# Designed miniproteins, single chains, continued (5), part 50

Each design is a single chain, and the fold is of that chain. pLDDT is the mean over its residues in the fold that is shown.

## One batch from the design tools (miniprotein)

Design m17715
Fold by ESMFold2-Fast:
Structure m17715 (fold): chain A 73 residues (1-73)
Amino acid sequence: MNPQTIDEQRLASAQSLLDGAQTVLDAGLSLGPGSLEELRRQADSARALGHDDLADRLDELVRQSEARRREKE
């Protein structure tokens, strides 16, 4: 099994999720619980692979969505 292929697949998945979550937030919507859980999971995976910048961006989207949910309480 090629480690580079696995890392590339994980990065592509994390980037796709980042782009999708950003689109939802830009539309003025908040992310659902399942999407937040997946963002956190991908952030942990990115950080484990040494992609701290990507992980920080994913964590920021989680924070923004949670803040938006609190505004509607």
Scores: mean pLDDT 75

Design m17716
Fold by ESMFold2-Fast:
Structure m17716 (fold): chain A 68 residues (1-68)
Amino acid sequence: SSEEERLLERLEKALELLEKGELSRVATMNLLHDSEEALRYAKEKGYSEKVIELAERVIELARERLAE
C-alpha cells in the first residue's frame, strides 16, 4: 500500500540520520517514540517483514544513541 511505502521511506531516512549522528537528543527521543508506534501499527496491519525489521533496527539504534 502507499501507506506501507511511505512508512518504509520514512524509516530508511530515519536510519540514515541516526547513522550520521546528526540528530539532537530530543529529536532522537521523538524518532524512537514515532518508530515504536510505527512498529506496533505495522504489526497490526500485517506489513512486510522488511518494514518490521527496518523499524526494529531504527528503534535499536535510537536506544543506543540515547544511552550515550
Scores: mean pLDDT 86

Design m17717
Fold by ESMFold2-Fast:
Formats: C-alpha cells, structure tokens, sequence
Structure m17717 (fold): chain A 122 residues (1-122)
C-alpha cells in the first residue's frame, strides 16, 4: 500500500513499501518455518555463557521483527545487514555440519529467495 502523504512533500515516507513487503512476506515466512525456533529469540547467555565472547553482535528474527514494526530500519539494506549478521553468528558459533548450521542454511536460502522476489516487484 502507498504511504500516507506527509505535509512535507520533499521528505521520503518514514517506512518504505519494500520494508512492509519484507515484513509481510519474507519475515512472516521465516517466523513460520519449522527450523526457525532457535532463531526467534536472542540467545540466552545464561545457557550459553561463552556465546557473547564469540558473537559480539547478537541478533534474532524476533529482534529484526521488532525493529521492522518499530520503524527502526530506514532501508531494506539495513534489514539485510541484520539478517546477514544473524546467519553469520550461527555459522561462527556452531561447528560445520551441526544441526543449527544446517537450519541456518535452510532459513538463509528461504530469506534470499524471498528478498529477491520482493526486490523484483519494486
């Protein structure tokens, strides 16, 4: 849907249609995926006390959703950066061939495809 016109026509809308499409289509699909459960919430440091020593920039799908809903992201590229951080963090912390790396790879493939479809409709 087009954003409501602001009283200042020289100013871009607060949130882009691309961010709305990403939230409704790509992020919703990621959140509903059976492999998504470990990625929904920030990693509990009380359960993995070394996690934040290995991963200085923690990220979750829940954090990305909250930032999208709160208007924190100015562009689709900022959402992409946080998702890239999320998947890089899981690959960094978890050894190659682990279940969590395999789950991250599947979610990243779904995300990359959905992002391409959203961009193609811009």
Amino acid sequence: RPPAPTSDPSRPPVRSPALDAFLDEVLAALLAHPDAEPFLSPVDESRLPDYYDVVPDPMSLGTIRARLENGTYASLEEVVADLDTLFDNYRRYNPPGSFLQAAADRLEALYRRGLAEVRARL
Scores: mean pLDDT 73

Design m17718
Fold by ESMFold2-Fast:
Structure m17718 (fold): chain A 70 residues (1-70)
Amino acid sequence: SEGGLGGVAVAAEKGLKNGVPEEEILKGVKEAIENARENGDYESAEALEKLYKESKTGKELLELAKKELE
């Protein structure tokens, strides 16, 4: 499973290109946060949770993730 910020950004981009609803993109991010915490990757979990809280849509989350990866 891809729990890192880069993996989430790639998954969100592919989902949006394939017409996946933004609610499902956000659900995928929530699952990535839970997986990161379960694996003890609290740094990735905190970064993803911050993006999730600051984003209203999957598109906004993808743009914020791209900026964070620069």
Scores: mean pLDDT 76

Design m17719
Fold by ESMFold2-Fast:
Structure m17719 (fold): chain A 85 residues (1-85)
Amino acid sequence: GPLEEEAQRLIDEARRLMKEADELLKKSTNPEAQQYATRARALAGEAIRLAEKAKDNPDVLEHMRSTLEEARKLLEKAKELIEKE
């Protein structure tokens, strides 16, 4: 149903964020950027774990969305630190 389809899309997004974080961690020697990327990866993983309950519960689906939004913000901060002179 619609909740399962949305949860699957969020899982796919979480997997993309984890890959981006892993690539950043391979390329960066900046400790602060590594901390943000590590936290972003952990939150994306948490969102995937929430997906099992999110398919049957709209409140959990919203928690999954909020968790991924935080992961996106942390990954963006990590990228900015690497690109900043």
Scores: mean pLDDT 86

Design m17720
Fold by ESMFold2-Fast:
Structure m17720 (fold): chain A 86 residues (1-86)
Amino acid sequence: MGVNPMTLPTVTVSHEDLTDFLRSLKDDIELVLDYGVSFGGNRANVVLVLIMKDGSKVRVVATADSVKDAYDTLARSLPVLEELGG
């Protein structure tokens, strides 16, 4: 009963929108707990786990059409992630 604490809230965005999404949340993000690229079938995703300033955890999935697009998206987001992690 109550909220399910074992389930991370997950936000799905396009890989093209990830950097803008992170910029919109920069004041609400405490730190970036983890980030990487995952793939399944013929698609790849950038996956981030964020700790918010209220102590909650959020998983962000940025969907890409290729592994190269996913890594390019991650590389473009790294400066924002480093700013949030410092």
Scores: mean pLDDT 75

Design m17721
Fold by ESMFold2-Fast:
Structure m17721 (fold): chain A 90 residues (1-90)
Amino acid sequence: MTPAEKALLELAEKIGLGLLELPEESMKKVMEIKGLTEEELKEAREWAEIFATDEAWREAVELIRASPSEEAIREALKELKERKKAEKAK
């Protein structure tokens, strides 16, 4: 698996987790099974709010493909997330 493929899969999983709407007890059980903290769930929901649109997903894909390493991908996605979060706050 290339760094780009791995990053795309990880981003898709975060968005999927952030979009999950399960009963409270079911969510708690999913978090226990996956070893997720409440903070990680909040982070996943923030990522879903930013990247769950077709346009934002496409921009993230282009950034991931243009980045030379896993570290560069993480930094670029974090910067893109913060930029889009600031834009939505207005």
Scores: mean pLDDT 77

Design m17722
Fold by ESMFold2-Fast:
Structure m17722 (fold): chain A 75 residues (1-75)
Amino acid sequence: LDPRYPAFRLSPELAQRVGRLAAEGNEDLLRRLEALFAEFAARYGPSVDASDLTPEQQAEMQARVQEIVDATEAA
């Protein structure tokens, strides 16, 4: 894993679902996750660090990952 993708504080259930889809080689999931991370980096600037995210911002990240997983599983 690239250390540029910090261990975001996802629920164990959501993390397991992401891991399963990634292990299956789901390119749509990976593309959507990269787009989400790029969006957050653009919002918080070049020094974005997972430790700098507020609990509210972490909840937003988790909700958006959940949405991506749900959309990918529905496809």
Scores: mean pLDDT 68

Design m17723
Fold by ESMFold2-Fast:
Structure m17723 (fold): chain A 72 residues (1-72)
Amino acid sequence: HMTARLVGQVLLLVAESLAHPEYRDKLLEAAKAMLRGDFEKAREILEQILAESTDPRLQAVVRGALEELDAL
């Protein structure tokens, strides 16, 4: 069901949740949605984080996750 690349993106989202306590719950919810195969919910949460965040590293990780979801 999950590709190795998608699992890699989930791990990156979990790692970013440790660095960004203000986005922790949203990043973890997106990661959980991806693991459940709820890609529509994951995309919605990730797009919200991208719109609200000004951190370029967090934005890069979120864009990478969105690109992987779009490739499915």
Scores: mean pLDDT 82

Design m17724
Fold by ESMFold2-Fast:
Structure m17724 (fold): chain A 118 residues (1-118)
Amino acid sequence: ATEKAKEGYKKAKEAGNEKAAEAGKKGYEAAELGEKKGMDGAATGGAGAATGAASAGNGNGEKGDRAAEDAKRAAEVAKEAAEKGDDRESIGAAGAGVAAAGAGIMAARLEGGEGEKG
């Protein structure tokens, strides 16, 4: 988890999106804290948020920015879950991190060149 979050943070910084870089940093911090405390869900949440941030940084304008904000919130949830040691919050943080990763990927896959009608 921590290694994946660190890689996500690095990629988010390389993308040149400040919001994505902040989200990636918070995701890395949450994943490291989660691993240190043995909170697997929080560590997974932080790693997912960092991955989402990386993808969001490569995303299309507004969608990329929105995905980066979502990743930042997911990272903050994961960090709080790890700090509190709450098992239910840790499971929620993992779900939020996975959702943020998915959103970031979707944002990155959408190039502004095609009109899809159906």
Scores: mean pLDDT 74

Design m17725
Fold by ESMFold2-Fast:
Structure m17725 (fold): chain A 60 residues (1-60)
Amino acid sequence: MIELTEEQREKLRESLKKIMERLKANPDSPEAQRLRRALDEVRDLMTPQEREIFDEVEKE
């Protein structure tokens, strides 16, 4: 099983947090809707470890 490094996990968390904050700032915008769709598509392509990080950030 190929595991993400700690640095890669932190970078992923940081990137996802920034995107999620943008979505929360104006959730009804066309930009937010496009970002939400892109995030859902990316999540489907993620490994179980990456999905865990995604779900943690989304829950925050």
Scores: mean pLDDT 75

Design m17726
Fold by ESMFold2-Fast:
Structure m17726 (fold): chain A 72 residues (1-72)
Amino acid sequence: TPEVEAAREAAREAKKALEDLRSGKVPVPVGIGRVLRAIGDAIQAMLEAKKAGVGEEASEATREEGMDIPAL
């Protein structure tokens, strides 16, 4: 579903932002800002998935991307 795909995409972006911050690829203030935005986007995607009745499937999709975000 679109909500599950959005959660999967948000998890990928959050993982990438964390990797960029941890590797020093970006300055710390920029990296922190990106991580916080990506986490906010992931929480929002999980909330939309919950509203659509697919919160558990969305949680599984984030786990498949290596970002195990529990259903809200």
Scores: mean pLDDT 80

Design m17727
Fold by ESMFold2-Fast:
Structure m17727 (fold): chain A 100 residues (1-100)
Amino acid sequence: SVEELIKLGREINELIDELIEAFENKDVAKAREVIERLRELAKELEKLGHKKSAAAIRELVAAAEAAIAAGFTPEAMKAFQEAAMKAHDTLVEEVNKEAL
């Protein structure tokens, strides 16, 4: 499960970077594509028992959709960045917990 969590965490981090780039380019179509992939990975994390990481990724998805709906306002972008940091920190914490 640690190996699977590390692999999923890497893919999620790459998708977060892609989502940030899509937002910089205001590419709504690309952003929605990345959001759907993040939803699938959240389900995979939950199946593997990583409920906290799954919840953090779902919060990130919600923040990203809110940013799109708001038209990429600074306020919505800040909420997105905070959700992205929380998702990263939660994944690192769960990897460390399983490595014990």
Scores: mean pLDDT 83

Design m17728
Fold by ESMFold2-Fast:
Structure m17728 (fold): chain A 97 residues (1-97)
Amino acid sequence: SAELEALKRGLVLTLQEVIDLLEQNNFPQELIDAAREALAEAEAVTSLEELLAAAERARALLQRILSAATDPKVKAFIEWAIRRVEELIKQAEELLK
């Protein structure tokens, strides 16, 4: 559906920007690899239920990244990414009703 494709695009783009940020700021390889895995899961999504599950896992990963971040600008970006993913989760939940 058009709604699924839009939400999936939002999650994919958010995760791509997060990966770029992690690489630019020399984050631990384990977190970069986890973010790449989350991106691959988001790209493989074919249903709203799969999107919701992928977004929930992405949110959990972003919370882990936020806990590891020390730079205020990096923290602000990850907090933005968390809010973006939470909005995608809300939209997916509304579409599943």
Scores: mean pLDDT 91

Design m17729
Fold by ESMFold2-Fast:
Structure m17729 (fold): chain A 105 residues (1-105)
Amino acid sequence: SVDAQLDAAIQQYLGAFGDIFGRAVAVAKSEEDAKRIEELREEFERELQAILNDESLSPQQKFERVRALTEEVIERLGEIDADTAEDARALADLFLARMEAILAA
């Protein structure tokens, strides 16, 4: 079903974005930057899981919330490390395109 395919894509997105945050923490220029990235990762993971687990949302509504959350997180990440934000944007664009393709099928 579209619901199952979208939920699987969101789950994969959660994992892939977690890997980007993990690398960003490891290469952070300061302990303050590492802490800010870690806090942003925890917030992103919590909110993405909340979207995934919200049975009241249609697939389209889940996608719209994932996209909005992604834009907010990338903007905030860019304030800490521009290179990591660029990598996150490239990954996000691939997963968001996959989610759009699932919804169009």
Scores: mean pLDDT 87

Design m17730
Fold by ESMFold2-Fast:
Structure m17730 (fold): chain A 85 residues (1-85)
Amino acid sequence: MEELRRAALEKAQEAADEISKETGLEVSVAPVRFEEDRALFRVTVKAGDKTLELLLEVRRVGGLEMRVVGKDALMEAIRQAIAEK
């Protein structure tokens, strides 16, 4: 139980760190809900004067292994929000 929550949080933090590196923006992540096979996180991105709030899903793929779902779509949404000022 505790190990799965930690693994999910670590994966969410890794994704936030990668988004921050790729975009150069301030990115933070906070847990919203933990379920048996997935966890939901709120990703907050600061782009100048604009703050974006997005949902990130981390799914259990086997044992203690977790995978971020829809990371590419999340990154694209952030890029579009930045490009339009």
Scores: mean pLDDT 77

Design m17731
Fold by ESMFold2-Fast:
Structure m17731 (fold): chain A 61 residues (1-61)
Amino acid sequence: SVEEKAKRTIEQLDKIIESIRKLMPDNPGAQEQIEILEKQKEMIEKDPSMTLEQALRKIAG
């Protein structure tokens, strides 16, 4: 289902965020990347039909 695909995408985003936090603690650029990824995650949670690309376009535009 669309909801299952969204959950898998969110799980992948969580893994990426955790990796960034562990590898680059206290890095301002890393924190900015985490904030963007967290916003993409939040948008997909609100709209499971939304792709990562669509979420990024809304954040950037």
Scores: mean pLDDT 82

Design m17732
Fold by ESMFold2-Fast:
Structure m17732 (fold): chain A 102 residues (1-102)
Amino acid sequence: MEEEKKKKELIEEAKKEIEKAKELLRKESEESAEFIEILDISIEEAKKLLENIKDEEEKKRKEEEILLNVAKELLEYAKKEKLKKEIIELAEKALKYLEEAK
């Protein structure tokens, strides 16, 4: 029973770290801001596909997969562009929270 609350809390912490990383990326450069805009479009398209899933457990599982992919994309971009350590650390924390939530 406590495990469900812990999982939900970890997912919310991951979302917070992702949003912080996205905000910092939007402020770094026009190129980083464009990357976030493209990422947000991809997230919206993925969420639209979830609307067709009637099983709530499968829907939640796929929502978690979307968050995991977002965190991975943020980390890969930040490392590739050699961005500030703070952005890399936020993406790594998000991945850690999502992995713990499995």
Scores: mean pLDDT 79

Design m17733
Fold by ESMFold2-Fast:
Structure m17733 (fold): chain A 75 residues (1-75)
Amino acid sequence: DKERFEKFQKAAREAAEELKKNPEVPQSDIDLFEKLGNIKYEDFDEITLLAISSFYAGSKGTPYEPLAKRVLDAL
């Protein structure tokens, strides 16, 4: 679980940095991945999972879908 969480955090941080390079990406999406990349293991809950799953669903067909999928797959 903790190793999976660390993999998730790394994926989320990498996604946030990559999204910052695209001026068309909403700041709210960047903020989401930055928040996920800095969440504590004790605060990792079902709401966090639902948030990233919803974001991934909305990312389908966009240039950042692969980043959202990598974060989701790390869960």
Scores: mean pLDDT 72

Design m17734
Fold by ESMFold2-Fast:
Structure m17734 (fold): chain A 89 residues (1-89)
Amino acid sequence: SMEVTVELRVERVGDRHIVEVTVEASEPATLIVRLRDLESGEVVERAFQIDSSGRRTLRFEAEGDVEAEVLLQKDGEETLLARARVRVP
């Protein structure tokens, strides 16, 4: 089975809040990061490939608290592998 970790960090850049999402995977996969802004209800998805065990960092703007989900895309199916939430001040 694949092991995936997800970590969220919040950075203020002027009047904006940037959520930095770091994903680590133990083996090659197509992964989708899905972020939901719990204040606006906006959902943003980004897909990426990992060809070996590795780490990826993605940055998104947020207005309120954010929930991140990491999904495995394989054989036309999506499987939830990890979930994290962060408070945006």
Scores: mean pLDDT 81

Design m17735
Fold by ESMFold2-Fast:
Structure m17735 (fold): chain A 94 residues (1-94)
Amino acid sequence: MTAAERLVELLKEMGIDATPEQVIEAVKSTPLEELEKRAEMAAQGSPLAKRAYDLARQGKGDEAANVAYEAWKRGEVSGGGALAILGFALYREL
């Protein structure tokens, strides 16, 4: 799945209906420094979440998004933490 698809799926699980176009616009409207900082903080304490953050930093946003989603499903990162990493990952694909 793409980073946008994973972000939409996570938002749906949190009770928020959003389109891929809406999440892309939200990410584009957020400064990269803010997205990266939030993702870095969210990645603390989980080896899988840290791997997702490192992949996003390398520009592998779709791979990073899939790993971040898996970390969330395993309970290693909160929904908000996974959203932070997914937002950074999506920005890296734009």
Scores: mean pLDDT 86

Design m17736
Fold by ESMFold2-Fast:
Formats: structure tokens, C-alpha cells, sequence
Structure m17736 (fold): chain A 86 residues (1-86)
């Protein structure tokens, strides 16, 4: 329903703001961030959508050391994937 989608979009906006703040905080570690993304990129390009979501969450976990943030991102992206496939 429209209300559920609006709520998920609000959750995305909140997570994007949180991620942007963390990226700004660790701007001096941009090279480490890019190296982790480059390491995961070949697997991501070959992967099914659910596996791409998992790999992105793993990148967030490794970059920020925040398993809770990584899991929140994974759950939200999986919810959108399930809605798109429904």
C-alpha cells in the first residue's frame, strides 16, 4: 500500500542521511572505502539481486565496523526487492 511504501522511502532517506554523515566523518579513509568496494565489485556484477544486497551490506559492515547498520541496510533493500518482485 501507499502508506507502507512511503514509510520505506522515509527509512531509506534516514539510512542515506546516516551513511552520508559516516562517509563525511571518514573522508580521510576514502582510499580504504574504495578498496573494499573494488574488492566486492566483480562478485556484485555477477550476482543475483539478493546476493548484491548481501555484498553491499558486507561492505558497509567492513567500512564502518557497524554490523547493526549493515543489517538495517540489508533488510531495507531486501524489502524493496520483494516489493519489486511482487
Amino acid sequence: AAAERAQRLAEVAALEAELRAKYAEMADRAAEFQAILDELAPASLAAAPEERIRLYAEAIRRIFGDAELAERVRELQLAFLREAEA
Scores: mean pLDDT 71

Design m17737
Fold by ESMFold2-Fast:
Structure m17737 (fold): chain A 90 residues (1-90)
Amino acid sequence: SEERAKAMQERYEKFVKELEDLLKSIEDLRKKYAPFGKKFRETYENIRKKAKELGKNDEEYEKVYQELIDSLPADLKEQFKKIEELRKKP
């Protein structure tokens, strides 16, 4: 009974470790690709919030919005342009 309990415990611990390793591998892939998506989303939300706070009218909003986009890294700038093009399509 004790030998069987120990064997079951060792199998369970091995299963848990294999599952944790698999989940960590999936999470590492998410983290590798997530910074681009998450950073873009956070930057977009910051642009929108700051433009809304600083732009009290449409003209000021457009100026602040353009300045914030122009301050973005080239990779994020291109992604933002693609989203704007998608928004302009009916």
Scores: mean pLDDT 62

Design m17738
Fold by ESMFold2-Fast:
Structure m17738 (fold): chain A 59 residues (1-59)
Amino acid sequence: GEKLEGAQRGTEAMAAGAAIASGASTYTATTEVVGDNIVSTAVGGDLTVTTVTPLSDAG
């Protein structure tokens, strides 16, 4: 849904930022709904950021 798409776009932007910060040319972004949470993983170079957003708080 719309909340998942928002989280996916945010995660992609975060992964791109991490890649730029680490001097990497590649990044990956994964967003998935796990129970009542949106779990987003952004990987850019050697940087990995995992964000867990409760669906009730995802606005």
Scores: mean pLDDT 73

Design m17739
Fold by ESMFold2-Fast:
Structure m17739 (fold): chain A 103 residues (1-103)
Amino acid sequence: GEAVKRALEEIDRLKELALTSTDPEEQVEAVERIARIAVGSEDPEVKLKAADALIDIASVTTDPRVAEAVIEAAMRILRHSEDLEVILKAIAAILTAIGALLD
């Protein structure tokens, strides 16, 4: 429905903000907002898009605060999901963020 479409569009905007901002606080806030949208939705497509966004952010971040925020966000999605694909993508986001912390 329209609510799902708005959630997907908001996740895209927040992902772009996290990828283009030079302020780690703005990047962390964007990550936390992605998690809140995912947790607030029962739609697996919204949760999948959020998990994919977290993977993308984790794959390019050089800031440990952003990597830690991705781990926390993905853990929240994991706790609130029963969909196997969402669970696997949330785990992938956590592992990607751990990789960023170890560099």
Scores: mean pLDDT 89

Design m17740
Fold by ESMFold2-Fast:
Structure m17740 (fold): chain A 78 residues (1-78)
Amino acid sequence: EREKIHLERLKKAIELAKTIDLPLPEQSRRFVAAFEAGDYLEAEAWWVKIRMQRENITLEELYEREVKEIKEASEYRK
């Protein structure tokens, strides 16, 4: 199931994001580099960390928001 694969990838991305301790501009640069290299799991981890800092929320709160978004997308079909 697509949703299950996405949630498993998100969990791994969150675990990687916990190891990130860099300023926001450097995190953005790392995100772009990982995405361009095709390392989507690493790119997702950088994006999770960036979003957490930008929205001033915890990793747990970000995870809950992503789970909700996945459910909404599944119900909306897009």
Scores: mean pLDDT 66

Design m17741
Fold by ESMFold2-Fast:
Structure m17741 (fold): chain A 65 residues (1-65)
Amino acid sequence: NSMDTHMYNSYVNSVGSHDDNINDINTMINDNSSNPDIVSSYNDLNSGITGNINNIDSNISSISS
């Protein structure tokens, strides 16, 4: 799924910066703005990402290690 791949790559590329991560997600939503499910997923992720990024980072690092 291109959306899932884009979101993952955006997170990985922006792990050191929340602001950059938000910009990458905005790029993803612009790419898929015609899909209401993508917009809904973006809004849900964006509202929780700041509070959960550490958990996601730790989980990804553990899996990829």
Scores: mean pLDDT 60

Design m17742
Fold by ESMFold2-Fast:
Structure m17742 (fold): chain A 94 residues (1-94)
Amino acid sequence: SSLVEEIDEVVEKFKKAKTLGEMVENLFQLAELAQELIDKQASPEELEHAIKAIEEMREEIKKKEDPANPVTQKMLEMLDALEKKLREELEKRK
């Protein structure tokens, strides 16, 4: 899937990001791609791939960023909300 490939590219750009602003931009791009997966009735495997991408981004934030920073907290909240939405969609497709 081209969406799965775009998600992988966003994750790699997120891991290479040098500023919080670049991390936030890639996080918004992941949110757009996740919404496209939902709108296009993507397979369970594609939804699971997006959930894995969220988990990888969360681990990168935890390793590199100050948890007391409000931007870090907002990124983690956004990832948690996005993961919940994707898991709810995945359950509907079972």
Scores: mean pLDDT 86

Design m17743
Fold by ESMFold2-Fast:
Structure m17743 (fold): chain A 74 residues (1-74)
Amino acid sequence: MKDAVHGKELKGEAYINRVREEVYSPEDAVPRPGEKEEDFVPIDASLSEEEIKKKILELNVELGVEELKEVVLK
């Protein structure tokens, strides 16, 4: 099984899955069969709320900043 936190290019405190439009902690950001690591976009806890909103818009997903903050703060 691929380990999204195992020294790969995936980094940050939370991951957005572009296909499922869901937010995961690094431990839970594991590709399901048929998914790719590229479908998980890393979001750093150091980003401001405005920067987080910009990244969500760039990913073209229907997610709020509040959903991402809930995961990042864990």
Scores: mean pLDDT 64

Design m17744
Fold by ESMFold2-Fast:
Structure m17744 (fold): chain A 76 residues (1-76)
Amino acid sequence: MKIKEDMTVKEILEYIKKNSPKFTESVEEVLQRLQLDPNKKLKDLSVSELTMLARLAEEAGLPDIAKQIREIAKKK
């Protein structure tokens, strides 16, 4: 899947949950734990917030998604 910088935090987390059978947290629990706005687009996230999402994707077993999120952070 190609990650677009216009995708929202919620869309990314829902994708990770759907594609990771070991992702046991709800999207709402992750949003609360990471203190992320579900409606904020990836392009509007800080480098720190993007790094947290990339790490979550990598830990969920989706290293390609993590790499794409890190590339968005690199453009800032």
Scores: mean pLDDT 81

Design m17745
Fold by ESMFold2-Fast:
Structure m17745 (fold): chain A 82 residues (1-82)
Amino acid sequence: MELKKVEELLEKIKKEFKEKGMKNEEIVEYLEKIYPELPEAVQLLIDAWRNPDLSREELEKLLEIFKSDEEARKELEEELKR
């Protein structure tokens, strides 16, 4: 799977919620509705992003773990084929 494609998807998700002007509570509800079928690593990353108390350093560490996780990237690529 292309790492750039995964990075672009994660950035699009983040930007989309920001552009919609959604509050954290609304983002949580939306993510639970549309992402329950995503790989656990992707779900954890999105959950971390929606937490307002999570430090930037913690979020960046989770993003780097996801980028280096070949299995998580493969699962996301398979989901994107739908």
Scores: mean pLDDT 55

Design m17746
Fold by ESMFold2-Fast:
Structure m17746 (fold): chain A 77 residues (1-77)
Amino acid sequence: DRTRQVLDVLRNASRAVSQRDDDSFDRYVQQLRDMGQDDLADRVRDIYQNSPSPDQAAVNIGRVSRDVRQQAGIDLS
């Protein structure tokens, strides 16, 4: 399932930003691009670069994951 693979990468990216693990974060951004998700890759990179804290970046990436779930119809509750 492409959507679940995207969500797994976003979850891993959120963890990497909360830990300031830039190398792992860059790898996950590249994985999103390799999956054809260039817009999502750009969004999470911009969130990490422009967030006031790693914790806020992780929260904002969590919102991206929520949007992806909602658009895919996975989370209706």
Scores: mean pLDDT 80

Design m17747
Fold by ESMFold2-Fast:
Structure m17747 (fold): chain A 83 residues (1-83)
Amino acid sequence: MSLLDTLSPDERAVLVYLAEHPEGASASEIQAATGAPLSALDGLVAKGLVTRDAAGRYHLSPEVRLEVGVELGLEHMQRALDR
């Protein structure tokens, strides 16, 4: 029922990573952190879930960032993610 339920594991990992990095991240940083292929990033941009800035940094779209941020906040409250 959430946006995350419609995504592949790689796409979900990218969205979670970008939600934790509101300043954005490069494709190489995302790949190093999540293991997701560049095709997952391209797919997310094509779906309008992620945007790429002029510097080549990837950001969550404002709408998706709010949705993922709320889900991460709830999960952190319920599961107490280790930092």
Scores: mean pLDDT 71

Design m17748
Fold by ESMFold2-Fast:
Structure m17748 (fold): chain A 65 residues (1-65)
Amino acid sequence: MYPSEEANEALGKEAQRIADANKLSDEQAAKLGEAGAKALELAGEGASTEEAVETLRREGEKAVA
C-alpha cells in the first residue's frame, strides 16, 4: 500500500539530516536515495514510521560512510 504522509515526511527529514551531516559525493547521494527508497517501500508494505526511519538511518549512514 502507499506510505502515509507522516512516513513520507519523517523519511524526508531523516534523509535531509544525513545529507546535511555529510558532504555527499554523487555516488553517496545515489546510495542514500536507494536507502530512502527501500525505507519508503517498507513503510508502504505496512512497516511503522519508526521502523522505516530506523531502516533509513542505518542503511543511509552505511551508504555515506
Scores: mean pLDDT 75

